# Designs tried in a protein design run: designed miniproteins, single chains, continued (2). Part 50

Each design is a single chain, and the fold is of that chain. pLDDT is the mean over its residues in the fold that is shown.

## One batch from the design tools (miniprotein)

Design m5727
Fold by ESMFold2-Fast:
Order: structure tokens, then sequence, then C-alpha cells
Structure m5727 (fold): chain A 64 residues (1-64)
């Protein structure tokens, strides 16, 4: 869902990494295959501590 990506993007921009991870974990199970792929890639970046990369992935997922 686009709303889950927007919520995760807002949380990541605010530095609330835990809230972003929770939103994306839900999104990876209820989205279509393309949304699930972007959600997993953003989760991997957040788990690696690369918040800037996660923001880029989420912005791309929202536009696609």
Amino acid sequence: SKKLFESALKAAREGNVDAAIISLAVGSTVGDEKESKYAREALDALNAGDVERAIEILEKGIKE
C-alpha cells in the first residue's frame, strides 16, 4: 500500500527507524509483488543502518 510506504518514509526522515521497520514489515506481507520487493529492500537498508538508502528506495517505490 502506498500509505504504508509514505508512513515508513515519514518515520525514517524523522529518525524513527523502529516505526519505519514496523510499517515496512506489515507492507511486505500485504502489498503486491512489486511493493513487497521495495519494502524488503528498504528494510535491508534500515537494518544495515543506511537510512539515506532506505529513503531513496521508499521514494522510488511511491513513484512506481
Scores: mean pLDDT 76

Design m5728
Fold by ESMFold2-Fast:
Structure m5728 (fold): chain A 99 residues (1-99)
Amino acid sequence: PLTKEQLRQLAEKLKKLAEEYLKKGIEPELAKKALEDAEEALKNLDDPVAAMEHLADAYEHLAWAELLKLQPELSEEQRAQIAADFAAMRATSLAVVRA
């Protein structure tokens, strides 16, 4: 299991990466969500399960940002649709895991 210090280090690393994506204009909506997820993980370091869930969210948003970055021809509307579909799939997966 990850220690509180390891969770902090991972959250800070993901926060820095999300901030770099925002600065470069890479998938701003996904980068903003990843930043918010990383900040929530930092707020929940005393609850390892909550911290890990927020870290997973940050990783997933950054992974989608990387995939979409490779397809710059996608419109803003198409990116928003993909982000919405991803959020719906994630919510379903978490519900199954929590059951």
Scores: mean pLDDT 76

Design m5729
Fold by ESMFold2-Fast:
Structure m5729 (fold): chain A 93 residues (1-93)
Amino acid sequence: MTLDELEEKVRSYLGATPEDFEKARAEAERLAQEEGRPAVVTISDAPGRIKAVAFASPDEEERKAFLEALVEEMEKGRTPEQALGDALRRLAA
């Protein structure tokens, strides 16, 4: 599965608008480039209610692994917050 396909699956699971997703993506890419580190950006309607998630990394394999983990956990019926937490833990191992 391509990065674009994984990003589309995440967007679909969250019910994110293309506008919210694009805002999160642009900010994550900006932060990752400025800091030289992976960046995760979330857009929420309220605490714990994630509308959009974007992950950016200088390492494409790291970005792909994160998105694959996020999609896998969401497909198991986990909430977006739980799926995000699990995906981040896999990267921190």
Scores: mean pLDDT 75

Design m5730
Fold by ESMFold2-Fast:
Structure m5730 (fold): chain A 74 residues (1-74)
Amino acid sequence: MEEKKKELLEEAIKEVQSAIDAHRDDPVAALRAITETLIKFQKKAKELGLSDEDITEIVREAARAGLQKLAERR
């Protein structure tokens, strides 16, 4: 179970970073792509049977990483 949570968190952070890189010239499009990625990983975590606390942690940490990267580019 811990391995699945760790893998999902790492994948979510990578996907969020990739979404920002794909939309580097459009911050609004980057935010939309981040939101879609977070929704995708929230659903995936629920399908894997992770707890609400673990799902919240994954989404929170991935969102934090994405927002921090966007802030550094402003």
Scores: mean pLDDT 79

Design m5731
Fold by ESMFold2-Fast:
Structure m5731 (fold): chain A 97 residues (1-97)
Amino acid sequence: SSQATPEERREAMRRAEEILEREGRLNEFHREVLELLGRGDMDGVDELVRARDTVETLEDAAYTMGVAESVRAGLPDEEALERGREGAEAVRRAAAA
């Protein structure tokens, strides 16, 4: 895969936000994660998740990252949402073990 430019990353995050908003899943935490991802600030994402330290926060982060990565990879909106759902489900299953 080619390295994404800062502009391509910002565009992908904006599209991910639009997808999440249309699905009624966009909350303040999702917006914060997308902003950090748009900046390429993975340390900021990790800090945000650690500060909340809950299963729900980990699920929300995994969902948002799954959608954002899928959009960046050029996947359709429906597939991006499915990838987000799978990420959240994986976190939920790990927490239940």
Scores: mean pLDDT 80

Design m5732
Fold by ESMFold2-Fast:
Structure m5732 (fold): chain A 70 residues (1-70)
Amino acid sequence: SAEELLQRIAHHETGVSLDVPVERVEKASRIARELLAQGKSQEEIVKEIVRETGLSQKEARRIVELLKAA
């Protein structure tokens, strides 16, 4: 779930706290899963997440990395 993903991001030991609304995480996750299924590159996925959700490139990359690991 988006709440579970947000909790995982918040507990990441990277020294970066992400104060990201759940709705943006859900939208980013949907975009990432769709584009991963289409075989798009990580950079293309990150760019689309940034465009659609307003998240930073760093936050978008972390979400994509977590989804790839799941």
Scores: mean pLDDT 71

Design m5733
Fold by ESMFold2-Fast:
Structure m5733 (fold): chain A 94 residues (1-94)
Amino acid sequence: SAADLIIKGVRTGDPELVGQGAILLVNRIMNKDHKKVREDIERIKKKVKPDEEQREKLEKLLDELLKASEEGSDPGEISRLVSEIVRIVQESLG
């Protein structure tokens, strides 16, 4: 659902939906809802097909995001990871 909000927001040019999805994803990571974070990561991997330049970067960011949801991380770092993922989604779909 967080991934779907981000993807829909980017595709429709709706920054409010992108923001809602990003906040939801951050909250899932902060709450260590690793199952829902994995589902969001799978959705992003399925729907977002960046070029070769950004593919490796996206994969690394998604791996860091999953690790943060399982091991915990600083809120600022979680927000940074989510923001960088959103940027790649925007560049790939917007």
Scores: mean pLDDT 85

Design m5734
Fold by ESMFold2-Fast:
Structure m5734 (fold): chain A 84 residues (1-84)
Amino acid sequence: AEEAIKYAQLAIKYAEQGNLDKAIEYMEKAAKVLSKLGKGLEADIIVGMALIGYGVGKLIGDEKFAAEMIKKQAEQLLKLAESV
């Protein structure tokens, strides 16, 4: 549980710094830990929504929108990690 919380917090930090690739990397690491705790489907949905936001932001050239969507989903992933 603690490892998933740390990864989710790192994902939020990297999203705030505009390092979206690292934010996604740490979200995927948190989701992998959460899958071992029986929350894999919920974690995968959150990561999927972050990837959709990232893709839309890249497509329209709005890096701020991409960062905000990733941060929002990373915060949901943190909340999920804190619930286990």
Scores: mean pLDDT 85

Design m5735
Fold by ESMFold2-Fast:
Structure m5735 (fold): chain A 79 residues (1-79)
Amino acid sequence: SVSYQQQSSQESGKSGILGKKAGNEETQREAFEGALYSSQGDSQKSIEELEKSIELGKDNPEVVKESQDGKDYAQKALS
């Protein structure tokens, strides 16, 4: 049961070498979605997406900085 899903996860793990390139794209996508939600007034969703971008973007300090700035902006909007 759960072991079968673990084998599927291992196959995803083999794709992890390719998935590290995709991680950079996902980080940028999360940052973009964070900005989009902030623009639409969804500050809570914006913060959530920007936090994901920060976590994923450890390899991209520029994206982390932009995401942090956006998070600070959304945090202020919640006030």
Scores: mean pLDDT 61

Design m5736
Fold by ESMFold2-Fast:
Structure m5736 (fold): chain A 66 residues (1-66)
Amino acid sequence: MIASADAVEKALVRLVIEGKISPEQASKIGKRIKGKKTISTEELREIMREEGISEEVIDELVRLVS
């Protein structure tokens, strides 16, 4: 499955507001997807794991963008 970069950015903002990820984590992920129109959910999961996000929060973000 693929997600739009816009949907991912909106989901990251929501997770920051809910206190589930830090603004720094959201900024780093946003930089890694910068310039992309879409990203695979597999690549997105790997990026989030590398930035120290828990599997529960990764699953929530993937559901929000799917």
Scores: mean pLDDT 83

Design m5737
Fold by ESMFold2-Fast:
Structure m5737 (fold): chain A 75 residues (1-75)
Amino acid sequence: MSIQQKIQQIQDSLDKLKKMGAPESDIKQIQQLIKQAQQKYKQGDTKGAQKLIDQADDLISKVSQDLVDKKRQQQ
């Protein structure tokens, strides 16, 4: 999978997270990581882009889990 394809997958995951009601602050942080990854990729820093993609993916996973946990606590 190319860096560009990975960025697209992270963007799709972010769109799902927005629809689930993720906090604005978390959405903005993930968007910033995606933007930085795109910039690194354009500069030829494939390793830097990959690190930022990994950070965005980790944050998406954590935010998704936090939403599930908060849903349980608010029941």
Scores: mean pLDDT 80

Design m5738
Fold by ESMFold2-Fast:
Structure m5738 (fold): chain A 118 residues (1-118)
Amino acid sequence: AEKYLKLGKEYLEKGNYEEAAKYFEKALELDPLNAEAWEYLAEAYKKLGNNVKATEAYLRVARIYYLKGDYEKAIEYLEKALEYAPEELKPSIYESLATVLEKAGKLEEAKKYKELAE
């Protein structure tokens, strides 16, 4: 896992985004809960113009932080996912934001996103 993550970072730094994505995907085959690898994969997909794959990768980062109880980071990565999301994916991200905001005790913000998801 660590070897592939390091190779992915090296390719990302050199601007070879296709090879970077490939090595981050290999790292995630070995360690699917590696939030750092998902974050770098999202960056590589953004650079490749693949907004759908970038959104999916950010949603994986958000889920990992949510499972760790790090609600502030989960919110941050859901907001990043929303930035790149096509319109058809936005309602499900609004529902996820509402859920995490409720867990974080941010009830007014959670209500706002529940209304946006309708």
Scores: mean pLDDT 89

Design m5739
Fold by ESMFold2-Fast:
Structure m5739 (fold): chain A 87 residues (1-87)
Amino acid sequence: REEEGEAILAGDTELAFKRYPLLKLFYDISPKEYQDYLKTLALALHGLDLGVITPEQAEELIQRLEKSPLFLMTPEDKAALLERLRS
């Protein structure tokens, strides 16, 4: 959707967390180090669902996901997400 696409392109984390409320819950209780990871994950999933991430945003999300520890994803799920962002 155009409105949701514009929000994800602007990095609207609140809209992304509305789509993924469990990630929002973990974000609210997590230390600051993990909050950026959870925001990036929510934005990546929401942007992929809408098909409205730019190549530049995809590259930034890939770099942030690769630097973050895997707390809410299996290694297989992370690899699949990174493959989708790179394609």
Scores: mean pLDDT 61

Design m5740
Fold by ESMFold2-Fast:
Structure m5740 (fold): chain A 74 residues (1-74)
Amino acid sequence: MSEAEILLQLAKELLAQGRYEQAIKVLQELIRRHPDDTAARAEALELLAQAYDKLGRHDEAARLQAKADELKAA
């Protein structure tokens, strides 16, 4: 398994547990380490948008979701 896959799985588990700030840190680290992994970056941006939305940072969540949707071509 790739490091990106492991970090995505960890972030999903943290989000499920309501650990939004910790999930954000994991997802930011994934994007920083794997900037050229378009699929992992798109999924990480979508999960970041969900985390920011749960923290009440709706403008940041909307911007991140738009970037994720663009990368996923949908």
Scores: mean pLDDT 84

Design m5741
Fold by ESMFold2-Fast:
Structure m5741 (fold): chain A 83 residues (1-83)
Amino acid sequence: MKVPEEVFEAEVYLALGEIYLAIAKIMKRHGVPLEEVIEAYRKAIELFEKALELAKDHPGLRAEAQKNIDYARKELEELEKEK
């Protein structure tokens, strides 16, 4: 059974977004400059948005991508208020 290419790509982009989200959290804990932390969260959101686009007809992947976008956007908004 071959997984459709679009679903495979959506899962890869979701995983990459999760990696960038983890990097952003690590950077924040270690006092990395605010601008670099913001950029890492922005990159995570971009990757999750690509996953959401690719997961057109896959409700489970769409829900996970949206959940991660919502979380990352809230974190980004709080960080941008600290400028």
Scores: mean pLDDT 82

Design m5742
Fold by ESMFold2-Fast:
Structure m5742 (fold): chain A 68 residues (1-68)
Amino acid sequence: SNVPVPGVVLSPTAKRLLALLQSLSRPLSVEELSRITGLPKSTVSRALRELYRAGLVERTADGRYRAV
């Protein structure tokens, strides 16, 4: 069951990236997410860290991210 994590505050960018990762259901790199969204890699990286700290994404061994 997908239950929201209590007390998690996500930026609009983090919410956008989470929705994209959930829709694609595959690991994506910062570079791929930057190209798909048109956002700078620094912005994507910051948003991914928000999602990782919230437990909403996992980091793969090759440095990609996917939705939990």
Scores: mean pLDDT 81

Design m5743
Fold by ESMFold2-Fast:
Structure m5743 (fold): chain A 59 residues (1-59)
Amino acid sequence: MFVQARNAIRQGRDDQAIRLVQQAYQNGMSRSQLQQLRDLARQVGRDRVADFIDQLISQ
């Protein structure tokens, strides 16, 4: 799921990226992998995806 989420972020598919991140989080994706996806989303200007990941990490 990490590679699929990363690709969705890079392609600007925000809704798909959010769904993939949600599924990966539920399946126990590591905090470090979530942080990497958040940082990528911020860097490429996908603020909605980055904000979603921040909510998962900071809760």
Scores: mean pLDDT 84

Design m5744
Fold by ESMFold2-Fast:
Structure m5744 (fold): chain A 105 residues (1-105)
Amino acid sequence: MELERLIRELARLLAEAIRKGSLTEEEAERINELLSRIAAAPEDQEAALERVLATTEDELEREIIEVLLAALRGEEVDTEVARKMLEILKKAYELQKKKLEEEKK
Protein backbone atom coordinates (compact mmCIF):
# COMPACT_ATOMS: atom_id res chain seq x y z
CA MET A 1 0.00 0.00 0.00
CA GLU A 2 2.77 2.53 0.82
CA LEU A 3 4.56 2.06 -2.55
CA GLU A 4 1.22 2.47 -4.41
CA ARG A 5 0.59 5.77 -2.56
CA LEU A 6 4.06 7.07 -3.50
CA ILE A 7 3.52 6.15 -7.18
CA ARG A 8 0.07 7.81 -7.23
CA GLU A 9 1.44 11.02 -5.66
CA LEU A 10 4.35 11.09 -8.14
CA ALA A 11 1.98 10.62 -11.13
CA ARG A 12 -0.30 13.41 -9.83
CA LEU A 13 2.59 15.88 -9.31
CA LEU A 14 4.05 15.10 -12.75
CA ALA A 15 0.61 15.50 -14.39
CA GLU A 16 0.08 18.87 -12.66
CA ALA A 17 3.56 20.08 -13.70
CA ILE A 18 2.94 19.01 -17.33
CA ARG A 19 -0.50 20.70 -17.43
CA LYS A 20 0.75 24.06 -16.07
CA GLY A 21 4.15 23.92 -17.84
CA SER A 22 6.02 24.90 -14.65
CA LEU A 23 7.62 23.40 -11.56
CA THR A 24 8.17 25.09 -8.18
CA GLU A 25 11.16 24.33 -5.92
CA GLU A 26 8.74 22.75 -3.39
CA GLU A 27 7.23 20.46 -6.06
CA ALA A 28 10.75 19.57 -7.31
CA GLU A 29 11.82 18.61 -3.76
CA ARG A 30 8.74 16.38 -3.35
CA ILE A 31 9.23 14.71 -6.76
CA ASN A 32 12.89 13.89 -5.94
CA GLU A 33 11.85 12.55 -2.50
CA LEU A 34 9.16 10.34 -4.09
CA LEU A 35 11.57 9.04 -6.77
CA SER A 36 14.20 8.15 -4.13
CA ARG A 37 11.65 6.37 -1.91
CA ILE A 38 10.15 4.42 -4.85
CA ALA A 39 13.63 3.40 -6.12
CA ALA A 40 14.64 2.23 -2.61
CA ALA A 41 11.42 0.23 -2.02
CA PRO A 42 11.95 -3.55 -1.59
CA GLU A 43 8.42 -4.28 -2.91
CA ASP A 44 7.58 -5.49 -6.45
CA GLN A 45 7.64 -2.13 -8.25
CA GLU A 46 6.18 -3.54 -11.50
CA ALA A 47 3.19 -5.09 -9.68
CA ALA A 48 2.63 -1.84 -7.72
CA LEU A 49 2.69 0.24 -10.93
CA GLU A 50 0.18 -2.15 -12.57
CA ARG A 51 -2.18 -1.91 -9.55
CA VAL A 52 -2.01 1.92 -9.51
CA LEU A 53 -2.62 2.01 -13.29
CA ALA A 54 -5.73 -0.23 -12.87
CA THR A 55 -7.29 2.24 -10.36
CA THR A 56 -6.21 5.52 -12.03
CA GLU A 57 -8.97 7.43 -13.88
CA ASP A 58 -7.04 10.54 -15.04
CA GLU A 59 -5.79 9.97 -18.62
CA LEU A 60 -2.51 11.92 -18.23
CA GLU A 61 -1.71 10.17 -14.91
CA ARG A 62 -2.36 6.81 -16.64
CA GLU A 63 0.07 7.72 -19.46
CA ILE A 64 2.69 8.76 -16.87
CA ILE A 65 2.34 5.42 -15.03
CA GLU A 66 2.59 3.54 -18.38
CA VAL A 67 5.84 5.45 -19.16
CA LEU A 68 7.24 4.55 -15.70
CA LEU A 69 6.25 0.89 -16.20
CA ALA A 70 7.88 0.77 -19.67
CA ALA A 71 11.07 2.37 -18.27
CA LEU A 72 11.17 -0.23 -15.45
CA ARG A 73 10.92 -2.98 -18.11
CA GLY A 74 13.79 -1.43 -20.10
CA GLU A 75 11.50 -0.45 -22.99
CA GLU A 76 12.11 2.66 -25.10
CA VAL A 77 9.33 5.28 -24.85
CA ASP A 78 9.11 8.10 -27.41
CA THR A 79 5.79 9.81 -26.64
CA GLU A 80 4.93 13.46 -25.94
CA VAL A 81 4.15 12.56 -22.31
CA ALA A 82 7.50 10.73 -21.93
CA ARG A 83 9.37 13.78 -23.30
CA LYS A 84 7.46 16.16 -20.99
CA MET A 85 8.10 13.88 -18.00
CA LEU A 86 11.84 13.86 -18.78
CA GLU A 87 11.86 17.71 -18.96
CA ILE A 88 10.11 17.94 -15.56
CA LEU A 89 12.39 15.30 -13.97
CA LYS A 90 15.53 17.06 -15.27
CA LYS A 91 14.30 20.40 -13.89
CA ALA A 92 13.47 18.77 -10.52
CA TYR A 93 16.97 17.23 -10.36
CA GLU A 94 18.73 20.52 -11.27
CA LEU A 95 16.75 22.48 -8.63
CA GLN A 96 17.74 19.94 -5.92
CA LYS A 97 21.38 19.89 -7.13
CA LYS A 98 21.49 23.70 -6.80
CA LYS A 99 20.18 23.47 -3.20
CA LEU A 100 22.85 20.88 -2.35
CA GLU A 101 25.63 23.09 -3.84
CA GLU A 102 24.42 26.22 -2.00
CA GLU A 103 23.84 26.60 1.77
CA LYS A 104 20.10 27.50 1.84
CA LYS A 105 18.99 26.01 5.18
Scores: mean pLDDT 79

Design m5745
Fold by ESMFold2-Fast:
Structure m5745 (fold): chain A 93 residues (1-93)
Amino acid sequence: MEEEKEAKERELEELSREAERIAEEGNRVTDEASAAAKADPSTAQEQLDRVTAAGGRVIKAGAEVSGDKEVTEKLREAARRIGQAAAELQQLL
């Protein structure tokens, strides 16, 4: 169905752009949180909460854009980096 295909294409394009932004934000939050906690370990819980929230957004975005392999791979990479940072932050607690 051309109409359904076009509507899904537009929605997927918008979701893919948002998911790409979420993946980029996840990567940035991960880098910032790790650096902040290393500079001041008293912020480790706050940084862990921040990284965990970013992880939740990445997982949700991944479910919405499963048809876009390139964006899905970026989200998976962001989720992997978030998981690594969360583990490192937990070691500081």
Scores: mean pLDDT 80

Design m5746
Fold by ESMFold2-Fast:
Structure m5746 (fold): chain A 81 residues (1-81)
Amino acid sequence: MSRMEEARARGRELGRRLNTLSDAERLAALTEAIREMYAEGASDDELLAFVMATLESVPEERRAAVAALISEAARAVLAEQ
């Protein structure tokens, strides 16, 4: 499997799991996933593929809220480095 396909698969899995989590748990899960991807040396394209797949895997009504959490999580991870 390509790294891009792996990033999309990770995003789809996380997006489905987010439906069962609280807002605080969603932020923590997104922050951890993004931190792990940066630690693994993920490219910007791989991170974008992950984000898009995550958003596609949540209900449409939640996409704006999840996108905001992804932005918050990414900013938190970048501030740690």
Scores: mean pLDDT 82

Design m5747
Fold by ESMFold2-Fast:
Structure m5747 (fold): chain A 62 residues (1-62)
Amino acid sequence: DQSQQLYQQAQQALANGDYQKAAELARQLRDLGDHDSASDIGEQLLAAGATDLVRAMQQELD
């Protein structure tokens, strides 16, 4: 429910080109334990060329 809402917001942010917001929402998904949705948004960010944001997300896990 809450993770589904965040995932939908992250996809809207991606569609709008707001990659920083999408990365922040993916971090919130991860914090809720929805690693699958967070990973999916990360892959979409990589496909869009936002590699620096994905690396920042990965460093928080390390």
Scores: mean pLDDT 77

Design m5748
Fold by ESMFold2-Fast:
Structure m5748 (fold): chain A 57 residues (1-57)
Amino acid sequence: MKIPKVIKKETRTETDADGNEVTTHTVISEDENSIMKTTVTLRDGEVVDIKTEIKEK
């Protein structure tokens, strides 16, 4: 298995209407034939969602 190269990391924090802090971490990795995007959403420090998308080049 070839290790994907991380090409972008992004962290976004926002406050919802109830005053809870929502943090979204996005990591984009690239290998020879595909781009993988992983998004992790945290609410008040707890992981509430993990989404992975793979796009072929």
Scores: mean pLDDT 77

Design m5749
Fold by ESMFold2-Fast:
Structure m5749 (fold): chain A 62 residues (1-62)
Amino acid sequence: KEEAAEKVKKILLERGVPEGVAEAVADIIKEGAGTAKDIAEALLEKGAISKEEAEEIIKIGG
């Protein structure tokens, strides 16, 4: 979980997502309150990331 959280955080930061948002997403994954898929879908619906970025996050997070 921690490794997946760090990978997702890195991708979000590289794509220009604010650091505070990227940290919050990583914490949610790390604590098991949401999956990488759930988080990527929520970010995609809000327009914070692209569909391609969402798919990449899902693949890395499991």
Scores: mean pLDDT 72

Design m5750
Fold by ESMFold2-Fast:
Structure m5750 (fold): chain A 88 residues (1-88)
Amino acid sequence: MKIEEVKEKVAAAKSDKEKNEILTNALAEAIRNKDMELAKEIIRLGFEESGYTDEEDFQSALEGAEYLIETGDEELIEALRTGKTPGP
């Protein structure tokens, strides 16, 4: 998967929910594939689509992606994909 494919899917999405699902699924897949360059571009695209401009939040997201790539923690990757805290 390349960032251009993610951008095309986001552009074709008909709702904010679909855009978020595309972005979080793409980010989780990039993390599982240990593709930090792609993960960074997906995070940037997500911030642009949401209108967020906070550099600290962007850097925090990058550090989180690096940690998940390093650990391969599937529970945390799924939490990121769904936007939910892992397990009750």
Scores: mean pLDDT 75

Design m5751
Fold by ESMFold2-Fast:
Structure m5751 (fold): chain A 81 residues (1-81)
Amino acid sequence: SMEELYREAIELLGELIDAIRNKAPREEIERIVKKLLELSKSLPEDIQKLVEEAAKAIEEGRYTEALVLLYQAVGKIQELL
């Protein structure tokens, strides 16, 4: 269901936010990003764009910008629940 998809997306977004905030190893962050990017293909376009922009920010080491984008994605999904 879409509700189950949205809950899984929020869980993955939360895990990624926590990993970044706790300065987890790069490999761990990259694993979560890959899973989130795959899941985002099934999300609304505006949310997918936020996830893609966050992934690019992470790749470039811009973690503060990535966190802002990830929190925005969480907020948009919560509006749909």
Scores: mean pLDDT 90

Design m5752
Fold by ESMFold2-Fast:
Structure m5752 (fold): chain A 59 residues (1-59)
Amino acid sequence: LRSEIAAALRGTPYTARQAIAWFQRLAGLEVDGVADDATRAAWARFPLSVAEFVAMITG
């Protein structure tokens, strides 16, 4: 998850930590920017791909 988000964010001013924190806010999780087990479990249920999620937050 973190590495996939980092790759999708190449060329943007955003970090993978910031993107993960933004997702954690959407999912109602603890916001620490770390892709822990709770974050990964929530991501598995999330309807968007990494590319779609990054596109949503960056443009």
Scores: mean pLDDT 77

Design m5753
Fold by ESMFold2-Fast:
Structure m5753 (fold): chain A 74 residues (1-74)
Amino acid sequence: MLDAEGTARAVAEILTRHLRRQGRDVRVEVRMSDDATGELVGQAVQQALQMQPGETVEARDADGAWVSIRVLPA
């Protein structure tokens, strides 16, 4: 969780676990820029926790840093 790839992995695991507890057979993909801030990641995660399967969340800041979360069939 100390770098962009580690953070993306952790977020994907958390969201996958959450959705699987609800009986969803899905996989979650998370991608982010290397300059993504903790606040931007938090914003995307809050949106993703409310989203339905098949949706995509993208958050971006003024410097072009971004976080993208996708829910895909397993």
Scores: mean pLDDT 75

Design m5754
Fold by ESMFold2-Fast:
Structure m5754 (fold): chain A 67 residues (1-67)
Amino acid sequence: SMTDELMERNVENLEELVDAIEKNPGVTDESAEKIKKVLQSFKKSSKNPKIRERLDKLIKRIEELLA
């Protein structure tokens, strides 16, 4: 299991990655789906409700991009 501090840093990095994906018109649906799977994996690994909420928001942003 990850420590809360390490998980927080990972979520910050994922937030930056999702922001970059949303701003890149060249991103593929395949690439977005891979990032969604990474986000879902991190959510399953975390028991911290604040981290889970942040990951849910990122998953929603990727889902909106794929819609």
Scores: mean pLDDT 81

Design m5755
Fold by ESMFold2-Fast:
Structure m5755 (fold): chain A 87 residues (1-87)
Amino acid sequence: MDEQKVEEAKKLISEFVERLKNAKTEEERMDIVDEALEKLQEIIKGLSKENAIKVVKEFVRALGEALGLSDEEIEYLEKLAIDSINS
């Protein structure tokens, strides 16, 4: 069951990465990130904790790389999202 949702998540990650690469302004990037975070919440809702953490890590890293964020910034966002799952 989770495998199908994980594959859907990976496809969604790829779509958001492409949208971020095409964004021309900071405002556009922020809007895309906000939408991506909303979609991430929907995806992880039905996943096991283990798979939710894996999806979140892949999502945050892929989007962060597309945004040109540092490894430290990406790790901070990963921790923030994982802490939300572990709460």
Scores: mean pLDDT 77

Design m5756
Fold by ESMFold2-Fast:
Structure m5756 (fold): chain A 70 residues (1-70)
Amino acid sequence: MGRKLAEELIEEIRRKAREAIELDPERADEIERLANEYIGRINAAVDDPEKAKKYGEEGLRKLEEIIREA
């Protein structure tokens, strides 16, 4: 169960990061680092679905903030 949820959250973060990079390519390195940090946190929390979901939501929120600033 947790593994599938983690993979879905990671794919969503990757999609949102690509969207953010397209809107603000000058911040691509920052966006990739942010996405990779949250992907790593989600992978570390694969056995804890609530924690994985929390990291997914936090990562997506931060990426959405970058999109709003662009």
Scores: mean pLDDT 83

Design m5757
Fold by ESMFold2-Fast:
Structure m5757 (fold): chain A 81 residues (1-81)
Amino acid sequence: MEEVEKLKKEAEEFRKLAEHYRSLADTYEQLARQLKADPSKKQQAEDYERMARYFRALSDYYNQQAKRLEEKAKELEEKIK
């Protein structure tokens, strides 16, 4: 029971990190779209797109880690029944 709770708590922490980075990625994507409307700011838009991709990758990474922990917690919980 205690081990299952620890895994669930760790998964929740990773889900919070994933959500934070998703929010950052969305912000940079929106800023990049606004900058694309001005041809003189194309390079700045590309830099923000790169940042958005980086934060999106981090969000995906932490979601994947959370899923692994959630699956492990579920497996242990099913064995205790």
Scores: mean pLDDT 84

Design m5758
Fold by ESMFold2-Fast:
Structure m5758 (fold): chain A 61 residues (1-61)
Amino acid sequence: SVAELARRIVEEVLARLPADTPRHDRVALAVRRYLAEHPDASAEEVRAFAREVEKLLDEEA
């Protein structure tokens, strides 16, 4: 699911970024990783993924 993929990228990729990395840069990196794995993703799928990433970042704060 999109939520499972968002959680995986947050835990495995974004967790390795410096603690002072701005939220918008974290979301941008997550979206880039999503598009690298899913190059045919629609704009709606990308937006749904970004929303799940932002929810997870809010929960980790």
Scores: mean pLDDT 81

Design m5759
Fold by ESMFold2-Fast:
Structure m5759 (fold): chain A 93 residues (1-93)
Amino acid sequence: SKAIELTLEATKLAVTALEKAGWYEKAAEVVKLGSEALKALEAGDYEKAIEYLQKMKELVEEALAATTDPAVKAQLQRAIELLEEAIRLVKAA
């Protein structure tokens, strides 16, 4: 599933960026939300998948607004783009 691939890539990028920024608690939340989103996608529970993906996007957007590191900003912005595409694909399913 393209939505699963995008969710995995977005989770990996966001976690890597958050850990580099020293935001380990936010990184752990993203891992948890990403795992729950993947479980929901595999189960065909698209409403729950969208809920978890949206919560993950909100955490990543909060981190993007708070960071001053250009490399962290670029990775978080890319993660947001992948999450938006995943949400769009799930809504179209």
Scores: mean pLDDT 89

Design m5760
Fold by ESMFold2-Fast:
Structure m5760 (fold): chain A 77 residues (1-77)
Amino acid sequence: DAPSEEERRLAEAIARRAAARVTDPRVRELLLRLAEAAAAGDVEEAERLVEEIAEVASEEEQRIIQEAVAEAAAEHA
């Protein structure tokens, strides 16, 4: 099932918010690529990028990403 326009916008917003907060340049680059994949509705590329981020992001970077997800979800409710 292709993501809706609203789901694409939310996913892009989350990824960009996380990218603005992370301090690791590699994690930031992957999050920006994830935002582009989300905006394009490229589910396979987005899933691959999420897996790569999980492998390279430290526990602190993962916490920052989770915080961005929670904030964006609350704003979109």
Scores: mean pLDDT 81

Design m5761
Fold by ESMFold2-Fast:
Structure m5761 (fold): chain A 71 residues (1-71)
Amino acid sequence: MSREEAVRALRNAAEAARKGGAAAPGATAHQLSEQGVISAEQAREIIALSAAGDAEGGAEKLEEVARELGG
């Protein structure tokens, strides 16, 4: 996955989380961690927020990681 594809995936997952798709952040974080695009720690934080039903917190964390990758 390219950096641009990763940033788009993270931003799309953040938008989906805010619209009530809280499961999407966890799936995206797992995939990106396996590909080495994000750290295992970042993935665990996003997955934990997703599992807790914290859609807004999950969205904010995804946007934070997207900014770190894309500027």
Scores: mean pLDDT 77

Design m5762
Fold by ESMFold2-Fast:
Structure m5762 (fold): chain A 80 residues (1-80)
Amino acid sequence: LPEVEEAEKYIDEVEKELEELLKKLNASKEVQLEVETSLGMVRIQLAVARISPDPEVAKELAERAKEQADKVKEETKKLL
């Protein structure tokens, strides 16, 4: 579904942005691990959206995955 593909692209962009931010700020190993774990959970949610047989459910799950990525980004900024 185009909506799931757009969500994947968005999450990839957020991940790249966070990797650059953590590198620039010399984030601790603990912060890096927390961010990696949180992004892993977002990726699992996106994977569930991708295999969903109902297009409406897939769209909703993809949108929630994007929201979770935004939350990870905001929480990461608070940890730094």
Scores: mean pLDDT 82

